# Designed miniproteins, single chains, continued (4): the designs that were tried, part 102

Each design is a single chain, and the fold is of that chain. pLDDT is the mean over its residues in the fold that is shown.

## One batch from the design tools (miniprotein)

Design m15775
Fold by ESMFold2-Fast:
Structure m15775 (fold): chain A 64 residues (1-64)
Amino acid sequence: ALTPEERARAVEVIAAQDYSPEEIERMLVAAGFPEDEAREIAEKYARGELSREEVAQLIVDRVN
């Protein structure tokens, strides 16, 4: 498992990049989210309901 410092660093690295909603959906599926949940999160991100930092945190938390 990642340390809290390694998790915080991973969130920073992920959130620093520009992603399309389609890229976010693929990243979420790769992290182990079910397809339906990944799509819902990507759609919320596309609508501005979730920030890049919030999505990055969800990805890091899912794999750890």
Scores: mean pLDDT 81

Design m15776
Fold by ESMFold2-Fast:
Structure m15776 (fold): chain A 82 residues (1-82)
Amino acid sequence: MSPQLKLTEEDVPTLAAVVARGVKARDPTTDEEALKKALEELARKQVAATGSVSMTDLLEVAAKHVSPAVAADLRAAAAQLE
């Protein structure tokens, strides 16, 4: 089962910023601001509905904003969370 990260709405910008920065550090070609906005949108929507964020969904969104090689690594990590 995919792990769920319990978050409040106030935590969403911090989570998105930390994840986007980490991904940018691993893949310097990543558009950090575009990834941050996509992660904030996903996290806000899921937190509003359930009070938590799916780690698998978070990694899938990040994979759409990185190089294909890094995207494959993120998807492999998501599979390990099952």
Scores: mean pLDDT 79

Design m15777
Fold by ESMFold2-Fast:
Structure m15777 (fold): chain A 59 residues (1-59)
Amino acid sequence: MAEAVVKAVKDFFAGALKDSPISEEEKERIIEEAAEAARRDPEATKQMLETLYSHAIPP
C-alpha cells in the first residue's frame, strides 16, 4: 500500500510539473521530496491525493 501511494505521488507530480518552466533536475527533486513525504506519512498523503484527484479526475 505505501509503495502504491508513493508511485501515485510521483506520477501526479510528474504530470503536474510536465509543462513547468523549471529545470528537469528541479522537477526530479520536487518529485523525490514528495515521494519521501509519502513514505513518512502514507495515510495523510493518500488523503491529499484523493482530494487532488477529485478536483482533476476522480478515479
Scores: mean pLDDT 72

Design m15778
Fold by ESMFold2-Fast:
Structure m15778 (fold): chain A 72 residues (1-72)
Amino acid sequence: SAPSPAELALQKLRDLVTNQPEALRAQWEAQAAELAAEEGLRTRIPDMSPDKRAQIVAAIDRALAVEREAEK
C-alpha cells in the first residue's frame, strides 16, 4: 500500500516544481524535462510560458495517476 519508488519520485518532482522552482531549478528541469518529453512537451522548462509549466505539472499528475491506478 506504500507508494512505488516512481510515484515517490514524481511526488518529489511535483513539489520541487511548485514549492522550490528557483532553488532546485537545475535538478527539477532535468527530471521534469524527461517526463515532459514522454508527454510530447518538447520545450525547455525555464523558457516556457506559465501555460506550458502548468502542462508539465499536469503531465506529472497524469504519471502519478497511472502509478496509483497500478497499485489499486
Scores: mean pLDDT 64

Design m15779
Fold by ESMFold2-Fast:
Structure m15779 (fold): chain A 68 residues (1-68)
Amino acid sequence: SKKIYELADEVKESAPKTAEGLYTLAHVVETQNVTKEQIQAGLKALAEKAKELGEEEAAKKLKELASE
């Protein structure tokens, strides 16, 4: 969850919609019992949305985080 918050803070000025989604995902991870697979799926879904918005750099960083 800390890495998700850190990424959200990093991209919040250049990709505010992606950052909003990342903060929401980080909150879900900390407050709900979710599996690693569910977290990875959430990160990949946000990466695809970031790519659709033209936020290519944020999308790449999200996919990298999802692969950990």
Scores: mean pLDDT 79

Design m15780
Fold by ESMFold2-Fast:
Structure m15780 (fold): chain A 56 residues (1-56)
Amino acid sequence: MSEEEKKKLYEEGYKLGKEVAHDPEKAREVVLEINKLPEEKKKYLLKGFEDGYLEA
């Protein structure tokens, strides 16, 4: 996976995390969807999601 692809996955996760930061039900739903992805994509998207969620 390219560095650009990793960065885009992180940025997408970050945006999602910020959007659902105050909605625990929606946050859980998004995490479940991320967990359906291949491990290579999941780790970068989930890291972004966690950072975005915590910074909101």
Scores: mean pLDDT 81

Design m15781
Fold by ESMFold2-Fast:
Structure m15781 (fold): chain A 58 residues (1-58)
Amino acid sequence: MEVRGEDLAPVVERAARGELTPEQAKAEFRKLGLTDEQAEGVARGLAGEIASAPPAAL
């Protein structure tokens, strides 16, 4: 699949801002051409990253 990081960045930013649930982020990644399994993996990775890197305001 020809999905670049630049195409993923807006979805990652929305997820980091709390505008997307993991399920919504997964759906957006699928729209970008990722398979269900790949989208799920990326969404899980983002959830772990966000949880391990607390924002300035908890």
Scores: mean pLDDT 66

Design m15782
Fold by ESMFold2-Fast:
Structure m15782 (fold): chain A 68 residues (1-68)
Amino acid sequence: PPTEEQILAEAEISLLVMKGEIYRKQGDLDGAIKAYEEAARLAEKAGDEESARIAREKVEELRREKEE
């Protein structure tokens, strides 16, 4: 069973992902990148490799959008 700290980390990862999606839809690519980078770091620290991978992939997509 997950620890209380792991449960809180999962909740924070979810909030950061939502925050990143909101920023992206508003055109704030810098805000979106930072939110997904924080989500990836927290996911990796929590041992959630899948969420970390997805968040990093989103960061790469957003960086490509920003370069255009």
Scores: mean pLDDT 81

Design m15783
Fold by ESMFold2-Fast:
Structure m15783 (fold): chain A 82 residues (1-82)
Amino acid sequence: SNVDKKIEELKKRYEEAKKTDPREAAEVLYQLGLAYMLKGKYDEAIKAFQEALRIYEELGDEEGVKRAKQALKTIENIKKIK
């Protein structure tokens, strides 16, 4: 599927970015988390958003921190509906 192809593309971009560009690495992890959410892979999405949050906090990126925290809260709320 197009989403599966996007997930593999994002994984490769993360492996490259994590060594050279922490900001891009966090952004790619955030996009990977969104792609996992779209597939209902919530545990993988949580791990991606938690790592993005860690990097955004290290960078002092307040908007990135807020966005990652909101995504994690959204998944927590989805898990409570069942």
Scores: mean pLDDT 86

Design m15784
Fold by ESMFold2-Fast:
Structure m15784 (fold): chain A 55 residues (1-55)
Amino acid sequence: SAMAEEALELADKAGTKLVIEGREEEGIALSQEVIELVKQGKEEEAIKLAREALA
């Protein structure tokens, strides 16, 4: 779905930012949590989490 794609794109950007900042473990945890929310059909929560991490 479009919302799932947006959540994963935002998570990828946020994860990349965290890795560059030396926070790779946090980036991995964020990606796993976003994927889990998408699997549960909680796409709006997934987008919100990824967006907040990117801010």
Scores: mean pLDDT 83

Design m15785
Fold by ESMFold2-Fast:
Structure m15785 (fold): chain A 85 residues (1-85)
Amino acid sequence: MSPEQQQQQEAEGAAQNGIGLSQYLLDYAKKSTKEEGEKAVEAIKDTARQLRQAGKQIPAGRAILDEAAKRVDEIAKEAQAIVDA
C-alpha cells in the first residue's frame, strides 16, 4: 500500500473509533447522573480535539479526521443539551 493509503486507513479507523466512543458516551449521559453526564460531555469534546490533533500527524487522512471531529462536536452538543435539561 502507498503511504497515503496507509494514512487514510489509519484515519478511517481513528474516525470510526472516535465516533463510536462518542455515541456510547452520549447514550451513557442519557442514563447517568448529571455529574457523570458532564464528565461524558468533556470526554466527547476531548475526543473531537484528539481527532483534529491526529489530522496534523496524518496529512492524507486530515479531511477524514476533521469530518469525524465535526460529527463528534455535534454529538457533544446533543449530550450537553441532555445534561442541561
Scores: mean pLDDT 85

Design m15786
Fold by ESMFold2-Fast:
Structure m15786 (fold): chain A 60 residues (1-60)
Amino acid sequence: SIRLTVKAPNLTAAIGAALQAIGLDPRAKATLKGNEVVVEFPDNEKGREAAEWLEKEFGK
């Protein structure tokens, strides 16, 4: 699986990132940790593209 941690400025933004990840791939797994979210995508081309997109949008 492709795993990345997104650090958001607040809980609302973290929830938004988690929802966006699931929107990119409904098989994605998102775990909230305060204002951070750990996202895990399937280990395939679609999952890799989704991970790269999320990292670009929320990368810090």
Scores: mean pLDDT 76

Design m15787
Fold by ESMFold2-Fast:
Structure m15787 (fold): chain A 69 residues (1-69)
Amino acid sequence: MIEELKKKIEELIAQKVNSKEEADKKAKEINKLLVELIKLQEERGEDVSKIVAEALRYIGDFLQKVIDQ
């Protein structure tokens, strides 16, 4: 299910953001999915540094997309 969560996060980031309200809603949804992803990766014994780096990358990608629009 880790792969499925990553796919959902990537799909949300890839979707167009047309307003601040839409960006806020997506940020909240992405955050919920990231929290679940982190929990599952930690349960699997993955490196904390790798988990944090992946989460920050998703956040950065989303923020960059919002700034560009």
Scores: mean pLDDT 77

Design m15788
Fold by ESMFold2-Fast:
Structure m15788 (fold): chain A 64 residues (1-64)
Amino acid sequence: GEEAYQQAKEYLEKAEEALKAGDKEKARRYLNQAEHFAVRAASLGDDAGAQEVGKRAKELADKL
């Protein structure tokens, strides 16, 4: 749970950095990883935090 949640947060952070740099392709790849780890973290018991990270990643991906 905790490790997957940290991975999800790290990839979301990297995705936001890539978006600020204008690298939409890199951002999309990081957002996909953030969602993957958020789903894994939620399945392992970090439901509230993991759902929030996953939702944010999906919202950012939808704007690409």
Scores: mean pLDDT 80

Design m15789
Fold by ESMFold2-Fast:
Structure m15789 (fold): chain A 92 residues (1-92)
Amino acid sequence: GESAREGALEAKRRGEESGAEARAEVEGNRVTITLRGASVPQQMGALAGAVAAEMEGAEARVRVIGDTTIVEVRGPSPEVAGRGARAVGRGL
């Protein structure tokens, strides 16, 4: 829903402000944040943000594939997914 989209856009903006090329996609109660060219500190921030997203009641996974860091946040609702995505964004 709207809350998931707002969280996704916040995470995208935070990733871009930190120097990565960022994308965010929303599919119902799932938010996928993709960062290209993320630094090692930014990758550590993504991991910390994923832990913070779990504290919001979401499930979060971080994958690194070459120069691409992917954070997938899934909640029981779009609102929880949105809060989780914002938590990831704060880590970036």
Scores: mean pLDDT 83

Design m15790
Fold by ESMFold2-Fast:
Structure m15790 (fold): chain A 60 residues (1-60)
Amino acid sequence: SKEELELTIEAFRELADLVDEYVKRLKAAKTEEEKEKVEKEYEEKVKKLLEEYKKKLEEL
């Protein structure tokens, strides 16, 4: 449906923003510990984005 497409486009835009932030933070990380933290935070944000996207789709 149109509503599903609009939600999908929104999710893709949010994911693109998260990827951009992840790349910038990863490049700025100076230690292995900082890199691990950036990766874990990125993974958690992506997980939350996907969970929210699925929830919105189920409400249609």
Scores: mean pLDDT 86

Design m15791
Fold by ESMFold2-Fast:
Structure m15791 (fold): chain A 71 residues (1-71)
Amino acid sequence: SGLEELRRRLEEARELLERAEEEKDRELAEEARRILEELRELALRTGATQYLPELEEGLERAEEVLEELEE
């Protein structure tokens, strides 16, 4: 289902952010942010709004990681 795919991709983005923090890899953080932005748009478009808080937290974390990497 679409909700299962959204959850799976959200989990993938979180794993990318964890790796970005550990490896100091800006490209991983940028990829995670891109996935989270796409999922946020998907959630808004499809009405899966229950995931918006988690997506917003993920985007905030991605921004924080990128700032730590001098972004």
Scores: mean pLDDT 82

Design m15792
Fold by ESMFold2-Fast:
Structure m15792 (fold): chain A 78 residues (1-78)
Amino acid sequence: MEKAEKNEKLGKEAEKKKDYKTAGTHYEEAGQAYFQERKYDKAAEMYENAAIAYKKAGDDTSALMARVAARLARQRAE
């Protein structure tokens, strides 16, 4: 739980500084941690934030992979 929340906070802080690559990495780690805790809605939200951050960083491959992870997390939430 603490690991997911810590990475979510770090992602938001990096995003405020426009460090989008770092923001994407932290949001992705938060998504993975929430997924392991079976908090699938939170995991999907974090992966969606990671995809947006990676796209802003110009990392289209990481953005696409994060969108796939968000979709899988959302399917598990149903």
Scores: mean pLDDT 86

Design m15793
Fold by ESMFold2-Fast:
Structure m15793 (fold): chain A 60 residues (1-60)
Amino acid sequence: SMAELKDFLVEFARWAEKHLSPAKAQEMAVRADLAFTQAVELGDPELGIAKLEELREEAE
């Protein structure tokens, strides 16, 4: 659901703030926002969650 996607975005932001440098957290925030916006526009929350999971793996 869109609510689950939004919760995932919040969790991603918390994870990034805790584990990444400020510069990397900012970069990931921009990319996460784009992934969220695209998922909302497509009506595909599962795609948004998958993209956020990929961003997390890439940033680790």
Scores: mean pLDDT 83

Design m15794
Fold by ESMFold2-Fast:
Structure m15794 (fold): chain A 120 residues (1-120)
Amino acid sequence: AVQLVESGGGTFKAGSSVTLTSKVSGVDFSSYGVGWFRQAPGEGPRFVAGISKDGKTTTYAPEVQGRFTISVDHSKQTSYLNMNNLEVSDTAIYYSALGPDDSGREAEFLGEGTQVTVVE
């Protein structure tokens, strides 16, 4: 079975930085675009960041552009979401995803999610 396991969540102060990780098993990681999505309370999942199958092209939602960076390590089958200058509005459950597209916007497989809470 395909599994994505996120880690790195917790409670953080506004202005701090955190890196979320997702470890992937059960699939050839290099065959998929990688996305990160977030779900705030009472909302559906929204796209945050994506990276191409070759790890070279990145795409970001406007609200995180310049603050967040997505990267992949194909040898470890791991994706990273580096979240800088955290804002209270970044509070959400963060999900990693694998999809057939190169933008990371399509989710064929979703992880279980990790909670990020940002406080002042």
Scores: mean pLDDT 88

Design m15795
Fold by ESMFold2-Fast:
Structure m15795 (fold): chain A 100 residues (1-100)
Amino acid sequence: MEKKKEINEAIERAVNTIIGEILRQIGDLLDEVFKEHPDIKDFKELAEISTERFKELNEKLVKVIREFDADIEKLKNDPNATVEDVEKLREKYLEKIREI
């Protein structure tokens, strides 16, 4: 049953890739906040501005992440699942996150 190990390793790589893209989206949001407000010197002001933008991003990310988790669980429970199936899910959800 070496095939199950290969699939689990592919799933781990897919999850790590998706986490990396999420972190990139958060970084882009912070960069935009600093570009719009280069005079921010008060942590309270930064927190207020960032909170609304993080809320919108989080709502979009949570929806995509829930769909990804459901598809990954389906693959974990499919005895016919292949590494190629995992790679296709990675590409699909990576694109969805990039389009947020």
Scores: mean pLDDT 79

Design m15796
Fold by ESMFold2-Fast:
Structure m15796 (fold): chain A 56 residues (1-56)
Amino acid sequence: KKTIRPIRLNELKEEAIEKLRETLEKEAKVPRELVDRWLAAKTVEERARLFEELVK
């Protein structure tokens, strides 16, 4: 089937990320900065590194 990709998909992802940041900050006490970096990390190595900084 022909798939037409909606350009606004990226906009929806950004809003979802912001809501996730707020939720994690309020419930898990995770700083928004770390959440943003963790979500932006594409590799397991970067996520592990950010997790170490999060624990410190």
Scores: mean pLDDT 62

Design m15797
Fold by ESMFold2-Fast:
Structure m15797 (fold): chain A 58 residues (1-58)
Amino acid sequence: KKEEIRELLRKAGEMWKAGDLAGASEVLNKALELAGLPPVEVTSAEEAERVGLRALLA
């Protein structure tokens, strides 16, 4: 479970580094779903980082 979440977070990180915030948001929300957390709207890199930490720590 945590390994799958970590893989999705790495993929999301690569996507927003490339400027694909929409794709990164989709992958991040998939990680949240696996962690049992509600989906979020990602509007900034700082917000994405905080959400990613919540998914990993849940």
Scores: mean pLDDT 73

Design m15798
Fold by ESMFold2-Fast:
Structure m15798 (fold): chain A 81 residues (1-81)
Amino acid sequence: MTVEDLARRKIEELRAELERRGDTEALRLFEELLAGMKSDEEKLSLSESALTALDSGAPHQSGDLAAFLARVLAQIAANRA
């Protein structure tokens, strides 16, 4: 299994979970984050972090994945990476 395969599967898993929840805003934010990331390693890390946040809510438990993704997007924008 390659990093590309892992990233794709984690991305699809997160998309499916967001669609299942009807969280259209979180899905939109996730897609915007992915569009800014060209590295499969970065996409994998993001997807794993988002899935972990959904499951445990750490470090900032919001109960709202859209808030988590918005925070990540803002942090990336601040770093301009």
Scores: mean pLDDT 70

Design m15799
Fold by ESMFold2-Fast:
Structure m15799 (fold): chain A 64 residues (1-64)
Amino acid sequence: MEKTIEAPLDYEEALEYLKKHAKEGTEVVVRSDTQEVTFPLKPEHVEEVARAAAASGARLFVRF
């Protein structure tokens, strides 16, 4: 059993963080000052998610 984990945001670190936690059934939460987006984390989408988060200054959380 795991919990929500937050990482400091930088494209390289976000990418590494998402790759480590990307598995079936994992949810990712991308949170900015204004909005939050939650969705299933697919391995094929980790690079796009990391880039979007880095560009918007959002923080990443992985939830199980």
Scores: mean pLDDT 68

Design m15800
Fold by ESMFold2-Fast:
Structure m15800 (fold): chain A 67 residues (1-67)
Amino acid sequence: SSSLRQQRVQKLLEESRKKMSESFKKHEQEFTNGVYEVAAATYNTVAKKSKDKEESLELAKKYLEKQ
């Protein structure tokens, strides 16, 4: 029966979404930091003066905030 199959598929989708949501929430900070690190590498010319990785990351954040 199509209705029973649809219910099963919907439960699987809900379970998948829940796992994905939990994973994103747990690693949201790590993901965000990763994006800024990539941005820092890309905008190296803006952070050229910085020899500190953290300082370069902060400069990249300011650059992205300005955009």
Scores: mean pLDDT 64

Design m15801
Fold by ESMFold2-Fast:
Structure m15801 (fold): chain A 61 residues (1-61)
Amino acid sequence: MEEKLLEEAKKEGLEEVFERILEALKKEKASPDYIYKLQEIKEALKEGKLEEARKLAEEIR
């Protein structure tokens, strides 16, 4: 069941993945610019704007 939940999170709960990354980066004292980018991606995912989230994700690579 854990695997099924994780697999669905990749599609429907992408925002949760980014949320965890954001929390880890904030605690790790990562660059604010990088955190800002990830936060925008998270917001796009919450709004269901997958295309915009993908575009933002490509910006950070």
Scores: mean pLDDT 62

Design m15802
Fold by ESMFold2-Fast:
Structure m15802 (fold): chain A 124 residues (1-124)
Amino acid sequence: ELTALAALTLGRYYYKQGKYDEAIKYFELAIEIAEKTSKDLLARAYNVLGEAYYKKGEFDKAIEYYNKALEINPNNARAHLNLGKAYLKQGKYEEAIYHFQKALEIRPDNEEAKKLLEEAQKKL
């Protein structure tokens, strides 16, 4: 029987190869399995599904799935960083700033979040 963790691992394998459509299929499968078994794996699956949509330039879908991950785990620094990046791509600078600040509250040493926060503030 395929586990949610195995489906996540296969999805990440395809993601690393730039095969985002294959990655999405496995991340969606991981969500279906995790929804019945593990809230932690479900949150992780939503976040990586969002990352795959971000790579495809589908920023609205990426935002939707990052928000689903945050509904399960509001203190997910990576999901906040990813939301900020997606909002920044859409020119939604105030939303981007909010999420970069949240990522830094959770992980103050995140150099990428600091740099992107400065970039977003410059756009206002």
Scores: mean pLDDT 90

Design m15803
Fold by ESMFold2-Fast:
Structure m15803 (fold): chain A 59 residues (1-59)
Amino acid sequence: MSKEEAIKAAEGAYKLAQALGRPEAAKKARDFLEKAKNAKTEEEAEKYMLQAVRALGLE
């Protein structure tokens, strides 16, 4: 997964958390989204993206 794809996926997780009315999950997803944006490698960005998705309690 590219860094750009990981950032878009993390952004999607944040927006979904907001749409579901889960403020704590949205806060966590946003934190991981910012970490993914600041990641220096694709692997690091993917790691933070997965944590953003997990913050939703999905999968």
Scores: mean pLDDT 79

Design m15804
Fold by ESMFold2-Fast:
Structure m15804 (fold): chain A 68 residues (1-68)
Amino acid sequence: LSEEQKRIIEGTIQALKNGAVAAAIRGLEDLLKLPLSEEQKELIERALKALREGNVEEAIKLLEEMLK
């Protein structure tokens, strides 16, 4: 991950922890506009799906996994 991608992911995790789900969704949509591996795209798409289903905890877990 680039430093820009890491910054967006970190900001998205923080937004989710603060209950700012709409801001988090926007952050992930912006992240998808950057060059990503297929595995990274799948993780982000899974996190977006979790957020749309109301599963904030699963989304945070998936995003934290991307930072490893």
Scores: mean pLDDT 82

Design m15805
Fold by ESMFold2-Fast:
Order: sequence, then structure tokens, then C-alpha cells
Structure m15805 (fold): chain A 96 residues (1-96)
Amino acid sequence: AEEALELLKEAIRAIKEGDFEKAVELLREAAELAKEAGSDENIELAVEAAELAAEAGDKEAVEAALEVLVANLKTTENVPRAIGAVLRAIGLLLDL
């Protein structure tokens, strides 16, 4: 959904600014929206958020991005890509 995409973009900006508390809140809101309407763009942006959060060492933000990816699994048409993204985020989390 368009609303989930905008929240994900705002979360990525928050991560880049070092505002991880705001990023986690925005990612959790995006996850709730993704349960109703997922998209491949949600997968791309949530992976970017997870990778940036992992690079910054913020485990909670990686976990919140993973919640978006898991929520998107039920609504995505690209199941193989979605599964790959979930596994990528889990790998990032385990390395923290």
C-alpha cells in the first residue's frame, strides 16, 4: 500500500539520521499496514531499512524491519523474493 511505502521511506530517513526510536515506531506502523496490502516495493524498502539498521548496530530496528517483511508474506505475489528478504533480515539480526 502507498501508506506503508511512505512510512518505510520515513523510517529509512530516521535510521540515516540516527533516530532509531522513531524508525522502530514507523516500521511497526508499516508492518500493520503491510498485513492488509503488501507490495514488492515494501520488500525492497524494508530490506534497505534492515541493512542500514544492521550497519548502525541497532538490533531493535532490524527486528522491526523483519516484522514488515513477515507481514508482507501474506499479501505479496512474489513469494520467493519475500522469503529471500526475510532470510536476509534474519541473517543480519543473527550477526548482531
Scores: mean pLDDT 82

Design m15806
Fold by ESMFold2-Fast:
Structure m15806 (fold): chain A 59 residues (1-59)
Amino acid sequence: GEIDEELARRILKVANEATKDASQEEIDKINEKVAEAYQALLAGDEETAERYFEEAKKI
């Protein structure tokens, strides 16, 4: 419920900020990780989603 929505909003915020200074290749990798995280959220796997976002942040 609320935790899932809060995590989704935080994810979107991190992705948007991470892409600001990124090259096109880095943006593509970030978008791939963000898509995987979103699929994990849809499956109810918040821990896997968080891990993908941490990986996106490191790009």
Scores: mean pLDDT 71

Design m15807
Fold by ESMFold2-Fast:
Structure m15807 (fold): chain A 100 residues (1-100)
Amino acid sequence: MEKLEEAWKAVDKDGDGLVSFREFAEFRRALGEDISDEEIELMETFDKDGDGKITTEEFKEMLESLGANPTEEQLKLWDQDGDGVIDYKELLAALTKGLE
């Protein structure tokens, strides 16, 4: 998981606490996935508002497609609100805090 976390941090090139689905698709391609523009567009449908929110289930599905097997404990860490929605701003803030 550490290499995925480091790559995820590297994908946030805007530095505003948001990771676009396009950047996430580039991350997946770097891991050997054959992501198409159609798949990028599909991923963007998960965050219609562009406010950095995605459901925990959708995030888990994306990680599993990358060959990662997130544990229930890891999913709870990413879903700090416990509402079944992952806020990318909160996720990136938590990752930045962990770099202390």
Scores: mean pLDDT 56

Design m15808
Fold by ESMFold2-Fast:
Structure m15808 (fold): chain A 56 residues (1-56)
Amino acid sequence: GPMMEELKEKAIKAAKQLVAQGFSEEQALALVRREVEGVLSEEEMEELIKEIRKAL
């Protein structure tokens, strides 16, 4: 839905900024995962991580 798409865009932006700051891809993914823990279901989290990996 629209909220999930907005969250994906923000998470991808955050991950790209973290990588640009010198964090590894895996570190950026771990930080984003922590930020959205408790907000997303396990399935939604896995989808988000896949989208971020595709964008990095």
Scores: mean pLDDT 80

Design m15809
Fold by ESMFold2-Fast:
Structure m15809 (fold): chain A 67 residues (1-67)
Amino acid sequence: SSKEELSRRVAREVAEKLREIGGEISYELLKKLIEENKLSEKILEMLLPELTEEQKKEIFKLIEEKK
């Protein structure tokens, strides 16, 4: 039981870290696409859910500044 609990906890921690890494990659990709004027609405909608609220705010600020 305790070993199964530990395995589930480790799997959850790995999933959380992978999500954090994915969010950071998505954030950097969005910034690069905005700088290169290559951001599409579809790409924004696909990647935006992976970002933190602070990262979302920064992305929208960058989009506004490029208009």
Scores: mean pLDDT 77

Design m15810
Fold by ESMFold2-Fast:
Structure m15810 (fold): chain A 91 residues (1-91)
Amino acid sequence: LVEEARRLLREAAGAVAEAANKETDIDSQIELTLQLIALVVGAKYVTPENLPELARILERAAETLEKHGFTDAAKVARDAYERVRRLLEEA
């Protein structure tokens, strides 16, 4: 559970990092960087008890990526969110 959730958060973090590197607008880059920090910190401190909050972080990251036009990266974050949700249902 914890290992799988950590992997999914790291996959989403990678997608956000790629988007932030491609973004040229400073305000959008700041927003993406804040989401990246949340995902990296979340991955480091994942526990069964904080998984619901980490799922919300993944959902927000997907929404942020989609808002800024990073459709492929948003799909990675959304897929990670859906998989973390399934882990919560199985726990």
Scores: mean pLDDT 82

Design m15811
Fold by ESMFold2-Fast:
Structure m15811 (fold): chain A 61 residues (1-61)
Amino acid sequence: MLSEEQLRERLREAVRTLRERGVPEESIEYLRRWYEEQLASGDRERMEEALRRLDMLVEGL
């Protein structure tokens, strides 16, 4: 299981990739807010789902 710090690092890397691939800033900010809400819940299942969806989104580019 990744730590909260590691999950936030994965978000930073994903945001960089999304910007490099030309994803709109509004979409990136929406994703960041949603992801941070999952992390703030402290719920492991929600945090794991957030990471999975983040990874799928980046891989789908």
Scores: mean pLDDT 80

Design m15812
Fold by ESMFold2-Fast:
Structure m15812 (fold): chain A 61 residues (1-61)
Amino acid sequence: MSEEEREKRFKMYDKDGDGTISYSDLRKLGLPLEVINKFDKDGDGKLDYDEFKELLDFLHQ
C-alpha cells in the first residue's frame, strides 16, 4: 500500500478530522481489541497516524 493511500485511508476513518481513529472505528475493520491495544502505545483509546501506519504494515507486511 502506498504512503499516499495510507494517508487517504487514515483521513477517511478520522471522521472528526482530529488526527486520531477510535477503537470503535478500528473494530469495524474486523480488528480484535488485542491487536488495537498493542499499537495504541499511549493507551488513550485512539490511534494516531503513526500508530495506524504500524498497524497497516503489520497487516500487509
Scores: mean pLDDT 74

